# Designs tried in a protein design run: designed miniproteins, single chains, continued (5). Part 87

Each design is a single chain, and the fold is of that chain. pLDDT is the mean over its residues in the fold that is shown.

## One batch from the design tools (miniprotein)

Design m19008
Fold by ESMFold2-Fast:
Structure m19008 (fold): chain A 80 residues (1-80)
Amino acid sequence: MDELLEEVRRETEKALIAAGLPREEAERLARARVEALAALPGITEEKLKAYLYYVKAVLYELQGDLEKAKEYKEKAFKLF
């Protein structure tokens, strides 16, 4: 769980930076997001993996890698 939450934080930070946010702001928002997710009642590793795949899809889309973006989006939706 903790390793997965840290991966979600790192990938969220990367996506926010790719979207044009300053590094300090991206780090703060990524941390706040992960803390909010960890506090949700009934959060599971499967739901965190779904969110992680969705964040990776957004990151790849922002980087112009539309094939990987589609792949990770499909993986995320299969877990929802």
Scores: mean pLDDT 81

Design m19009
Fold by ESMFold2-Fast:
Structure m19009 (fold): chain A 70 residues (1-70)
Amino acid sequence: SEKEELLEEVEKKVAEFLADPKASEEDKELVRDLLERFKKFAETASLEEVKEVAEAFLKKLEEMRAMLEA
């Protein structure tokens, strides 16, 4: 399903961030918490709502990753 594909994409990007040795433990804890909240939200939310939140989450992860390379 499209919702399942979005969840897999977010989980893959989270795993990449969590594997980065430059990321702080505080940022890793924040990202883990956000993923758990996203999974809970996705259980009852519409596909469109999940898409919007997934886009925001992926953007936040990209911004956090960019800060590590600064």
Scores: mean pLDDT 84

Design m19010
Fold by ESMFold2-Fast:
Structure m19010 (fold): chain A 55 residues (1-55)
Amino acid sequence: SLSDILNTMSKEQLEALLELQRELLAQAEAVQPGSPVVQQLQKTIDEIEAEIKKK
């Protein structure tokens, strides 16, 4: 699962991934607010943030 992959990453790698995902979210919201893509990116960001807090 995504959580299993995130668990193998360093805090530095997770923070870099978080920054990238936030940029993608901003672009997706500008194009199609509330779309399934936006919802999926929000879910991914939440999972990355949760994993960073566990490190």
Scores: mean pLDDT 85

Design m19011
Fold by ESMFold2-Fast:
Structure m19011 (fold): chain A 85 residues (1-85)
Amino acid sequence: ASFDATVDVLAFVAGVVAGAVVHASGTEGQDGTATVENVQGSDGKTPTVTASVVNGVLTVTVTLNGATVTASGVPVDGGVIGAVS
């Protein structure tokens, strides 16, 4: 089965509220494509946000000032199941 998922990302990293939109597409259980847009941070800070789909797992990493938070989940059409912070 194919998936096309849009995920709103919200993280708290290095004292900053960070946000982004991640678009993920591919075939369930396989490597896919992820793109990141609308990266924002509070207090004038801009985080680095990366996303990848490898072996059916979407991983999103948010980095700011040397601090990193990572969440992973299984993308399905319309969303992500089992996201872990």
Scores: mean pLDDT 76

Design m19012
Fold by ESMFold2-Fast:
Structure m19012 (fold): chain A 63 residues (1-63)
Amino acid sequence: EGVEIQRLVDKAIEAWYDYYLDPSKKEEAEKLAAQLPSGTAAIAAKNYGMKRAEADRAALEAA
């Protein structure tokens, strides 16, 4: 059912991941998040993307 919604969620997650590394990507991330069907989904995508970027960066710095 939710293949299109899942694609939007994945894109939003990637956009927030990119924003964590590059603040100039904020508008792209916000625009993608606004296309999600609920505010809860938008918040979850942002939190997941940014947390993933932080974890990846921490792992790289620890290596």
Scores: mean pLDDT 78

Design m19013
Fold by ESMFold2-Fast:
Structure m19013 (fold): chain A 69 residues (1-69)
Amino acid sequence: MSARELAERLGISQAKASRLLEYEREHGFVPNSQETAEELGVSLETIERYLELEIERGVEELARAVERV
């Protein structure tokens, strides 16, 4: 997912979306916590929505894998 696409889906600036993606790249995950929200300059709700999008993508990949076996 690009920073632009993520920004549009979450209703945040592209700069904030880029920080979210960079945080996940550096740490391997984005904690659903107020501290992380403050570090990234977003709301806790924005992090929750980001994690929901990540889960949706994981479910799609799992569904494709199951269909192949």
Scores: mean pLDDT 74

Design m19014
Fold by ESMFold2-Fast:
Structure m19014 (fold): chain A 72 residues (1-72)
Amino acid sequence: MSPAEQARLGAERAIAMARKAAEAGDLALVEKLVKTVEEDLERARKEGAPEEVLEVIEETLKEIKKILEEAK
């Protein structure tokens, strides 16, 4: 499994968790997921991750932030 494939699987899982949390009204968990993905993005950039991996993490962050905003 390539780093990009691992990032995509992680993204799918994180987004699914965020949607379930939002549906349950657990906005604190959605906010925690946003922070976790932001920290993952910063770490990936520092470690020189491939652009494809960075794009997946950035898209994941954008989608989870949208889920949080729509749930408020």
Scores: mean pLDDT 82

Design m19015
Fold by ESMFold2-Fast:
Structure m19015 (fold): chain A 90 residues (1-90)
Amino acid sequence: MAAERAARAAEALARAGAEGGAKGDAAGAAGGAIGAMGAALQGALEAGEEGARAAAEGAERGAREAAERGGDEAAARTAAEAARKAAEGA
């Protein structure tokens, strides 16, 4: 299930980015945002618009959960926005 795979990947990457940001790891936070965007693009390639949207929703979920757990809210928002923007471009 390509859309579900893309959603899970984006969720994990957004969570990792928020966690990196909380530790002051700017490279980890940026990597999370880039990864979430990549997951959305990969989702679009495998399942079209549905895969891209699933990835964007996954990234938003991961970012929200990470922020609630003490992750960096700005890094979490950046990852979710990157995935959403990529999905809108698909």
Scores: mean pLDDT 76

Design m19016
Fold by ESMFold2-Fast:
Structure m19016 (fold): chain A 108 residues (1-108)
Amino acid sequence: MEELIEKILKETNPEAALYFGGEIARELAAEEDDPELRAVLEEIADRAFKAMYEAYKSKDPSITKEEIEEIAKKEIEEFKKNNPELFEKLEELIREANLAIARARVAA
């Protein structure tokens, strides 16, 4: 597990991982029939994108939201192209994490 996380961090950056997490949460929300669980998944997506924008802006305050999204998307697409098996494992882990967090929050 440690080796998997270390390899992911070497192949992509944490900011691009936030973009990917937000995109997966948004897809999960679109697939969800429970409106309460859907709303929490949408909130998880919004928080992930907000953290991503803040991280990129901390390095360059003049960068636009559109530029940030293009950079993050390109980095994730390059990661997928170069590491397809690792990308699939990361996608499953993020999907499971988002669902677990959302369900725990609905139960609270």
Scores: mean pLDDT 78

Design m19017
Fold by ESMFold2-Fast:
Structure m19017 (fold): chain A 79 residues (1-79)
Amino acid sequence: MSEEEIREEIRKILDILRTEKDPVVQAVALSELLELVRLLKPTGELLEELKATLEKLLKTSKDPTVVALAKKLLELLEN
């Protein structure tokens, strides 16, 4: 994948996380995001949008898998 294709895929998954409430779908989306972020760490506006979405999931989700994946993603984005 090109860097731009990775950024577009991150944006698509981010939109899914903003609208989807099913924790199974959220966990799959977060797992896909984790692999994409390992390939390319987003910067600027996309990074801020991603961090905001992950912070919201940490505050609103009751699913332990979703919470664990969101925490791991935030740690990767900050290191």
Scores: mean pLDDT 83

Design m19018
Fold by ESMFold2-Fast:
Structure m19018 (fold): chain A 100 residues (1-100)
Amino acid sequence: LVEEIKKLLEELKKLALEKIKDPKVQERISELTERMLEIIEEGEKTGDWEKALEEFEKVLKEIYLLMAEELKDDPEALQEFTKILEELSKKILEYKKKQE
């Protein structure tokens, strides 16, 4: 899980640098992706995956809202970001099911 999440977060940061022109939004996305990594690593360390997944979902929603606003006039770029966010959500849901 952690390695797969890291790869998706690096893809997300790369797209943000390429498609997002506002440096404050780029910085915020970098902060949020770093927090997502910390949440997943903390879940692995503590075994409290239910709490980690809830926190991860909250950060995912914040990233989506930032990107939806920033890219409202660029639907193609928004689709690329949405695809990565969907893949992140899918990986988290699949992992949660394996822990049940």
Scores: mean pLDDT 78

Design m19019
Fold by ESMFold2-Fast:
Structure m19019 (fold): chain A 88 residues (1-88)
Amino acid sequence: SAADQVAALKAQLKALIAQGRAELQAAIDNGASEGELFQIWENTSSQILSLLRQLEAVQTDPAEFAAIKAEVGRELGKIHLETTAELS
């Protein structure tokens, strides 16, 4: 069902955000270069954007989609700030 597909995509978004943060932290702990940290950020944000496009296609409630998009935007902003802080 569409509801099951929405739930699955939301779970994938949550897992991808957690994985991206974990990969960034592991790279920082291993002394990764600025370029490597930025590449993790770009790869993670690209995958999240792809999942959001898939979610938009199946989510029929614009308010629910807007709420999910806002939450994901906040988490991406945190990842971006963490990446930028390590470049300073």
Scores: mean pLDDT 80

Design m19020
Fold by ESMFold2-Fast:
Structure m19020 (fold): chain A 105 residues (1-105)
Amino acid sequence: MSEEEKEKRIEEAREKLLTSTDPRVQYDAALELLRYALNTEGPITPDIDLSKVDKEKLIEVAELLREALERHPSGILRSFLMYIGYILGKLGEKPLAAELFLESL
């Protein structure tokens, strides 16, 4: 996939995440944004290659998910925040990880 096609898909995912009330659309959008930040096309697991993670993009995805949760409470979006908190904690962002874990509750 070209970088331009990827950027367009990411922009569309951001808009869908903020505007959709459909849990499936929110899930697909959140997953696409998460994969973008993790720089992986493979399975999302706790043992991902941390050296490939774009920490700044992951923080942006976390903040976008927090905004989406304020607009529309969603258990699936809270699950994504919990996972992002876990990865950010491993990357040394411990205070932010703690905030994301609390928000995921």
Scores: mean pLDDT 80

Design m19021
Fold by ESMFold2-Fast:
Structure m19021 (fold): chain A 80 residues (1-80)
Amino acid sequence: MEEVLRKIAELVKEGKLDEAIELVRKYFGDSEIGRLIIEALEAIKNKDFDKANEYILKLRQLGHTELAEALAEYLKKKYS
């Protein structure tokens, strides 16, 4: 699980959001964590910053800190 989440974080840092979504669907399916990650990535793609930050916070609270940080850094660098 953590290894796959690290790979997703790496894809996010590279700006490969669609590839990150595909990896999430493959390994997490319709799980709660999978839905949260996909919703965060889709919010970022749609420039819905309020929702993106909400989902990033939820991921951090669930202990997925590395992924949450990658999403936050991408959002800050691309849209600051």
Scores: mean pLDDT 81

Design m19022
Fold by ESMFold2-Fast:
Structure m19022 (fold): chain A 85 residues (1-85)
Amino acid sequence: SKEELKKKLEELLKKIENVKTKEELIEAIEETIELLKKHPEVPGAEEAATLLEDLLKNIKEGKISLEEGKKAAITLVKKVLELLD
């Protein structure tokens, strides 16, 4: 349901905001991608999942800092949350 998705996204958003390591950020983003891919009917979910996959690749390859990676992930999750009723 939209309510269950919203609750889980809000929990993942808090998790991302509180990550302290690159490994924790990778795990939180991977969980977010998996959740969004289970809900392709949600506006912006597929786009956000694709952008998070690109972000995850850049984080894993060391092309982006932990701080910038967190900011990007937070922005994408918040965008999806704003599109939920």
Scores: mean pLDDT 85

Design m19023
Fold by ESMFold2-Fast:
Structure m19023 (fold): chain A 80 residues (1-80)
Amino acid sequence: NDELIRKIVEQQLPVVEQQIADLEKRATSPEAKEFIAQARQHLAQAKEALKAGDYRSALDHLLEAQAYVSQAQSIIRKEE
């Protein structure tokens, strides 16, 4: 259901954007910064796919961004 996927992506994009912004303020290590950069890249790809109407690609990139956010959060928590 493309409409359901679209709604999930539209609702989660601003949440992931905010998580990335918060992590960018906290990250000090090169490893954490690299995961944040990957998350930002996938977030940008998700936004482009959403604009193109490619909801499956948008969801896949959103899930990748969330995975990189989780990796960055794990590193930052261990360093704090």
Scores: mean pLDDT 89

Design m19024
Fold by ESMFold2-Fast:
Structure m19024 (fold): chain A 83 residues (1-83)
Amino acid sequence: KFEEIVKKIAEAGKKAAQYEAKGDREKALKVFEELKKEAEKRGDKELAEAVDEAIKMMKEGNEAVYAAVEMLEKVKKIEEEKK
């Protein structure tokens, strides 16, 4: 489960960074918005919150890669707290 979440965040970050490199910041943001919708649909409140923070970071002018890294760090902390 955790490994799948990490992979999804990494794939979303890569896809968003590719759109951002093409100058399409709206599409980059939509990648994270879709990830948040997926998290909400499956009841993963912790992932949805982490993605929401990444979306806010991008809206504040941070790069998609940086937002994805922060999302990964938040999800890792949640996983460690469950151990």
Scores: mean pLDDT 78

Design m19025
Fold by ESMFold2-Fast:
Structure m19025 (fold): chain A 70 residues (1-70)
Amino acid sequence: MDEEIARLLSEASRLARDDEEVLEGLDRAYKAFVAGDYEGAREILEEILETRELSEELRRVLEKTIELLR
């Protein structure tokens, strides 16, 4: 699980490379995740999905990551 979540966050960062606000949010979510705060990581990713206009591919990666953080 942890390896797949880390991989998905890496993929999301690759897809979001030109959006500094999304990249900052992904970094905060990753730090919460490695600290064991899965709820905090999920909330950060949900906020990105709700407040940012994202590509379809990035949205799907984030939705899958949120599902795994439950």
Scores: mean pLDDT 81

Design m19026
Fold by ESMFold2-Fast:
Structure m19026 (fold): chain A 64 residues (1-64)
Amino acid sequence: MSEEILEILKKLIEEDEKEGRTDREAASEITALVLRMIGAAIEIELGGDTEKARKEWEELKKEV
């Protein structure tokens, strides 16, 4: 999971260069995404009701 998060962050950073986004705007979006992904990853690892967390994880991957 951490490897997936790193790949997504890397892709977002590369896309920022392409779109001409400011570092502050990029950092804000990336931070929000990372926090959401960390939350989903924790839910999955705890072995609770992970169905919603897994769906949210897959949706976040599509946003990248």
Scores: mean pLDDT 65

Design m19027
Fold by ESMFold2-Fast:
Structure m19027 (fold): chain A 91 residues (1-91)
Amino acid sequence: SELLEELAELLKKLSEEEVEEVLRKVRDQANTPEEEAAVETLEKAVKLLREGKEEEARIVIDQAAVFHGLEEALRRTAEEAIRLAREKLEK
């Protein structure tokens, strides 16, 4: 996923505290069960990416999109996380 690759690159430039701040802000914006599930999925994928497990992170995202109908919620959540990460790097 292009979004997952972009997120992985941005996460390498952020501290652990900055990553947690980005994830907290994305979580605070979740207003539906689908959005909450997308945030939980993204948090799992981020943990795997930080451990260097890019293939496992992709599998987690793909499974949530295909089997749980979270494709749109995951896309929006990942785009928002990327936006917040970029904003953090510009300050």
Scores: mean pLDDT 80

Design m19028
Fold by ESMFold2-Fast:
Structure m19028 (fold): chain A 97 residues (1-97)
Amino acid sequence: MSIGEAAEEIERLVKRIRELLSKMSEEEIEEVIKELVEKGLYFAAAVVAKLAEELGKKLSEESLKYKEKGDASFSKLTAEQLVEEMREALKILEEKL
């Protein structure tokens, strides 16, 4: 997978995730972030937290800590791994709605 192909796929996944997050409560979003972290999906957890804040959702300090951990994970993961984490996040969000 090229960086360009991964970026396009991530953009599509981010758009879908943002739409789902806009319909969710802060408590439901916190639960999703916790589940992603328990699965070791720190990049996806950080993206969900960032998108929730952009939508005006207030998150706990615990959830906000994962933003920094996600940035560290981004530096270590392949483009394919970044896409797979985002796909798993979307699946979890769709299963909770």
Scores: mean pLDDT 79

Design m19029
Fold by ESMFold2-Fast:
Structure m19029 (fold): chain A 68 residues (1-68)
Amino acid sequence: SELLEELRKAAEEALTYRDSSAARTAAGEGLKMIEEAENGAELSEEQLRRALEGVRKAIELAKQGLTG
């Protein structure tokens, strides 16, 4: 799935923001979702899109120096 690849890339980018707990948490959740899908879990496009949006939001906050 293109969404799974986008989620993986976003999670990998989020992990580069080492001082952002929010980015690392979001990345971990996204990677876990990818692992579940690879193990046969039926994930909807909506679930993948929401996860991707969450990771991208965490990256945006990290870029602004917000570690919330």
Scores: mean pLDDT 80

Design m19030
Fold by ESMFold2-Fast:
Structure m19030 (fold): chain A 68 residues (1-68)
Amino acid sequence: SKKEELVELIVKNTDLSREEAEEIAERALSIPDPTKAGVLVYLELTARGVSEEVAAKIAQKAAELVAE
């Protein structure tokens, strides 16, 4: 599923727990606008201490998943 793909990407590339990743993924995938979904992921990850480079890559993937 789109949620599982995004959750696994967050868990594998960050120190976030699965529970945190699931919350972020659910919120992002509930946003119908791909750009807004990506921005949400970027802000949520950077607020939790994820580097801007890693957060941007994950945010791009979230936007792509929403655009499908």
Scores: mean pLDDT 86

Design m19031
Fold by ESMFold2-Fast:
Structure m19031 (fold): chain A 99 residues (1-99)
Amino acid sequence: SELEAEIEALLEKIRAGEGGEEDIGRAFALLGELLGVDPETIAAARAGDFEAAIEPMAEALAAQNPDTLTVEEARDGLRKARAALEKARAEIEAYKAAE
């Protein structure tokens, strides 16, 4: 999938220390597009309003994987994924500031 490849490229950019907070928002917006959520949810994710985006994205993810994933598990997974990216970004910024 072209959207999946674009998401992976953004995540790699963030992990390599070349991405900003905007790239985290864009990665979640592209995931929302992949999941088929509404345009308002995609816009919220892109703007970094993750709390407005998480519920519709978790519901869509669980609906596409009903035998393996609950809405609660999807929500938890999305929160953990974002927290991991934010932590990686903060650690890279601290490393660059120390040089």
Scores: mean pLDDT 76

Design m19032
Fold by ESMFold2-Fast:
Structure m19032 (fold): chain A 96 residues (1-96)
Amino acid sequence: MAEEHVRKAEEFIKKAKEDPENAEEYLNQAFGHLLDVHALELKAAVDLVIDRKLGIPLSPEQQAELERVRQLGARADTLEKEIIEMRKKYLEEKKK
Protein backbone atom coordinates (compact mmCIF):
# COMPACT_ATOMS: atom_id res chain seq x y z
CA MET A 1 0.00 0.00 0.00
CA ALA A 2 2.52 2.66 1.07
CA GLU A 3 5.06 1.41 -1.52
CA GLU A 4 2.42 1.78 -4.27
CA HIS A 5 1.84 5.43 -3.24
CA VAL A 6 5.61 6.12 -3.47
CA ARG A 7 5.74 4.42 -6.90
CA LYS A 8 2.79 6.49 -8.18
CA ALA A 9 4.37 9.69 -6.85
CA GLU A 10 7.62 8.87 -8.73
CA GLU A 11 5.58 8.15 -11.88
CA PHE A 12 3.76 11.52 -11.70
CA ILE A 13 7.06 13.39 -11.09
CA LYS A 14 8.44 11.71 -14.24
CA LYS A 15 5.33 12.77 -16.20
CA ALA A 16 5.78 16.36 -14.96
CA LYS A 17 9.36 16.36 -16.35
CA GLU A 18 8.20 14.92 -19.72
CA ASP A 19 5.15 17.23 -20.08
CA PRO A 20 5.99 20.68 -18.59
CA GLU A 21 2.68 22.22 -19.79
CA ASN A 22 0.75 19.87 -17.46
CA ALA A 23 3.47 19.71 -14.78
CA GLU A 24 1.41 21.49 -12.07
CA GLU A 25 -1.40 18.88 -12.25
CA TYR A 26 1.07 15.96 -12.21
CA LEU A 27 3.03 17.43 -9.27
CA ASN A 28 -0.23 17.95 -7.32
CA GLN A 29 -1.16 14.29 -7.90
CA ALA A 30 2.34 13.17 -6.83
CA PHE A 31 2.08 15.27 -3.64
CA GLY A 32 -1.31 13.69 -2.83
CA HIS A 33 0.24 10.22 -2.91
CA LEU A 34 3.06 11.36 -0.60
CA LEU A 35 0.48 12.63 1.92
CA ASP A 36 -0.99 9.10 1.97
CA VAL A 37 2.47 7.69 2.83
CA HIS A 38 2.79 10.13 5.75
CA ALA A 39 -0.70 9.17 6.99
CA LEU A 40 0.41 5.51 7.12
CA GLU A 41 3.62 6.49 8.99
CA LEU A 42 1.56 8.47 11.54
CA LYS A 43 -0.76 5.50 12.15
CA ALA A 44 2.24 3.22 12.84
CA ALA A 45 3.56 5.77 15.39
CA VAL A 46 0.17 5.96 17.15
CA ASP A 47 0.01 2.15 17.48
CA LEU A 48 3.55 2.17 18.98
CA VAL A 49 2.60 4.81 21.60
CA ILE A 50 -0.57 2.91 22.59
CA ASP A 51 1.34 -0.38 23.02
CA ARG A 52 3.95 1.34 25.22
CA LYS A 53 1.25 2.88 27.44
CA LEU A 54 -0.31 -0.59 27.83
CA GLY A 55 3.11 -2.04 28.74
CA ILE A 56 3.16 -4.24 25.63
CA PRO A 57 6.63 -4.73 24.07
CA LEU A 58 6.79 -4.57 20.27
CA SER A 59 7.28 -7.92 18.53
CA PRO A 60 10.14 -8.27 16.00
CA GLU A 61 7.52 -8.27 13.23
CA GLN A 62 5.93 -5.02 14.52
CA GLN A 63 9.38 -3.41 14.80
CA ALA A 64 10.21 -4.45 11.20
CA GLU A 65 6.89 -3.07 9.90
CA LEU A 66 7.32 0.24 11.75
CA GLU A 67 10.86 0.58 10.32
CA ARG A 68 9.57 -0.18 6.79
CA VAL A 69 6.89 2.53 7.09
CA ARG A 70 9.47 5.02 8.45
CA GLN A 71 11.80 4.28 5.50
CA LEU A 72 8.91 4.88 3.07
CA GLY A 73 8.20 8.19 4.85
CA ALA A 74 11.85 9.21 4.40
CA ARG A 75 11.60 8.40 0.66
CA ALA A 76 8.41 10.50 0.50
CA ASP A 77 10.24 13.45 2.15
CA THR A 78 12.97 13.23 -0.53
CA LEU A 79 10.35 13.25 -3.32
CA GLU A 80 8.50 16.20 -1.70
CA LYS A 81 11.75 18.21 -1.79
CA GLU A 82 12.09 17.38 -5.52
CA ILE A 83 8.49 18.54 -6.17
CA ILE A 84 9.06 21.84 -4.33
CA GLU A 85 12.35 22.42 -6.22
CA MET A 86 10.61 21.79 -9.57
CA ARG A 87 7.75 24.17 -8.69
CA LYS A 88 10.23 26.90 -7.64
CA LYS A 89 12.07 26.51 -10.97
CA TYR A 90 8.82 26.86 -12.95
CA LEU A 91 7.82 29.98 -10.96
CA GLU A 92 11.26 31.58 -11.49
CA GLU A 93 11.14 30.95 -15.26
CA LYS A 94 7.64 32.53 -15.47
CA LYS A 95 8.98 35.74 -13.85
CA LYS A 96 11.73 36.14 -16.49
Scores: mean pLDDT 77

Design m19033
Fold by ESMFold2-Fast:
Structure m19033 (fold): chain A 80 residues (1-80)
Amino acid sequence: SKVLEFIKSKAPSSLKEELSKITDPLEALDKIIEHIRRAIEENADNPVAVAAGEKELKKAEEAKKYLEKGDEEKAIEALE
């Protein structure tokens, strides 16, 4: 799947092994969303890191909404 490979390409290196076995784009994106939320929580005392994380989270959540509607092209655009 083009969208699945794109999602995997945007994942942090720490998630690469876990994501290598995932075949569902929504499952892959949920793993990335969880990772971003955890990073925001762990960096709550750093406003710059929080802002960057919230921006990435918004992109990932928008991509998820498009994937749930079957719009793979818009999901890829949201993750850009």
Scores: mean pLDDT 81

Design m19034
Fold by ESMFold2-Fast:
Structure m19034 (fold): chain A 84 residues (1-84)
Amino acid sequence: MEELRKLLDEMLEEQSKKFGIPAGEEHQKRKDQILKELQQTLTPEEQKIVAKALKVLMELTKQGKVQEGIDEAQKIYEEGLAKL
């Protein structure tokens, strides 16, 4: 959960900066809602897989490789779930 919280916080902060959405109550509510849904929907093992996929997505997106980030994250997610 801590890894997912940090990744979601960084992602939402970057989006807020780009689109001028204030990093305030709206940002915090959205983050808390996503974290709550993930915690209720995903097992701890699945949460680790999602965190790994999000890290790769963020790293490639920071390099301007958005589509490659999406493709690699999806691959990590699908292969990770198949091993469970």
Scores: mean pLDDT 69

Design m19035
Fold by ESMFold2-Fast:
Structure m19035 (fold): chain A 78 residues (1-78)
Amino acid sequence: QQEELDAEAERMVEKVKELIEKAKASTDPFEREVYVALAEILLAVIRLTEQRHGPLSPEIRAKVEEAEKEVDELRKEV
């Protein structure tokens, strides 16, 4: 089951990265805020999934932490 959990989390991280890029590309501050908020919600879903189904592999965990850092940096700019 670990492979399925890691794959699902990695797919969610990819969606977070897409939202981060949309936020960076947005010229509208309200649109940027929406993308940042959606990325934050999706990261919370990843954390909840990890809490319920056991720890993610270290490699996937590192990707989640990187995405969290990027979202935190964007939040400061909004």
Scores: mean pLDDT 81

Design m19036
Fold by ESMFold2-Fast:
Structure m19036 (fold): chain A 61 residues (1-61)
Amino acid sequence: SIAEELAAALRARDRARAAELGVRFEEEYPLTEEQHRRLSELLARRDYAGAADLVLEVAAA
């Protein structure tokens, strides 16, 4: 799934692929304001594993 591919790119710290997949992920899974805030905070502190987990959580809902 797009979420699994994005999570893998985030864990691999593949910024170019994560950016490309992130656009497609947001098209398929519109984030709530709270989810977007949490994702931004995780990325700001370079918690890529936490960001990957959040992406998978959103897709599972």
Scores: mean pLDDT 82

Design m19037
Fold by ESMFold2-Fast:
Structure m19037 (fold): chain A 85 residues (1-85)
Amino acid sequence: DSIVKRLVEAGELLAALGLLRSILKANPDNALAWEQAGDVYDQLKQYDLAAHYYQQASDLYASQGNLDLAKQMQQKAEEAAAKAK
């Protein structure tokens, strides 16, 4: 969440991933954590992983009734998949 954003802005991508893995182990339904992990993988150019994490965020946002965020995450997943090597 807030600490993750600060780590990403500071370029501490591996520290951000470590924190996100801990968050997701504690609460796998945390759609924001899936989204933030997707953002980190996208910055690392790990586009297949970014697409997967964005898709999980989309599915969770949809299940939680956040349809606008679900659509945004689906678009990010498609964009990441298109960039996959």
Scores: mean pLDDT 87

Design m19038
Fold by ESMFold2-Fast:
Structure m19038 (fold): chain A 78 residues (1-78)
Amino acid sequence: SAAVQAALEGLKKLIEELKSNKFTLEQAIGQVLRAIGLATEAALKEGVSIDELPKELQEAYKEAVELGLKKGKEAIEK
């Protein structure tokens, strides 16, 4: 679906940005919230929960959240 494809493209771009940059704690939190927003919007548009979204989108969402949290921890442990 268009909603799923848009969310997947957004999450993949977000993952690329997370891998390529350093973040403050606040910026890392913002990126995690962005990932949640992308997955949630796709789920709402499809009328399903996040865990019922296509596997590729679930994997991208999980990677984006985990990477965002990792960047946040790195900012604190500096």
Scores: mean pLDDT 85

Design m19039
Fold by ESMFold2-Fast:
Structure m19039 (fold): chain A 95 residues (1-95)
Amino acid sequence: DPDYEKAKEYLKKAMEYIERYRKTKSKEDKEKALEYTKKAAEYLEKAFSDDPEALKEAQREGLLKIMEGRLNGDEEKGWEEAIELLQRASEALNA
């Protein structure tokens, strides 16, 4: 699924900016990480409209939870934001 592959690529880019942010402490690097995370969520919603199994795989991997927790330095808030993204993807699937 090309949309799912793009989502994974955007998540990898977000992780690169998180690593950069940890070194630089730059707001710019943090904002870029968040932008790539949001783009990944958009592509996940597109991918899962055609493939519900891909949604379950993303849920099992916990990629969004790891990304958000690492970004915010608050694991609980990361889980909440990851749940929101996955819930929006699930709503698109059910529509």
Scores: mean pLDDT 63

Design m19040
Fold by ESMFold2-Fast:
Structure m19040 (fold): chain A 65 residues (1-65)
Amino acid sequence: LSEEGQRALEAGDYETAARLYEEVLREFPDDPGSLRSLGRALEGLGDLERAAEYYRKADELLAAL
């Protein structure tokens, strides 16, 4: 799932990338890499508000390390 999501992001297929990273986050909700990647996909779709929320969550998790 993560590899397919990254491939979708690289191809500019933001809808597929968002779906795949949502699947990863259902199993691993606190994975900062997947949260950031979902944010990137949402940004590509023009959903800047949701993208900012996921970027913030990823940054909070990384800052706690």
Scores: mean pLDDT 80

Design m19041
Fold by ESMFold2-Fast:
Structure m19041 (fold): chain A 66 residues (1-66)
Amino acid sequence: GSMQEARGRQQAALNRAALAAGLPPPPAVLTPEQKQIIQEIADKLRQIGDSMDRGIREGVAPEPAK
């Protein structure tokens, strides 16, 4: 399944567990602030991934020689 499908299934399981424990259900929708933070983190992770890919492609020299 998709990432959204897996996420939804996990969220549903947690919601059921919370209700069984007498806890309030988790929010079904993210707040605008939470969406903004998630998008910011996703952008940063993309930048890190790009830097890591370049590092892997170029390789890490064992020692800088003169």
Scores: mean pLDDT 62

Design m19042
Fold by ESMFold2-Fast:
Structure m19042 (fold): chain A 90 residues (1-90)
Amino acid sequence: SPMEKFKEIVLKANKEISEIYQKAVEAGITPEQLEELNKGIDEINKKMIEYVKKLLAETDPEKQEKLVNEFSKEVDEMIKKLKERTDELI
């Protein structure tokens, strides 16, 4: 179902974010740089909440599938940018 696919995307994203965070902490990221990383994570979490609300409001399965696909692309891009920026900080 679209909701199950959405949950799988969220789980994968959370694992990738956790790995980025752990690598940054182990590399000795400063408190100020960690605040920047946390802001990026917060933006991804905000995006997840926005798409959950859209999915819960949508009754058409085809439109739900489109929302899940759009979410997947946006979250993948945000995580890629988070990883690239974090790698620049460490």
Scores: mean pLDDT 89

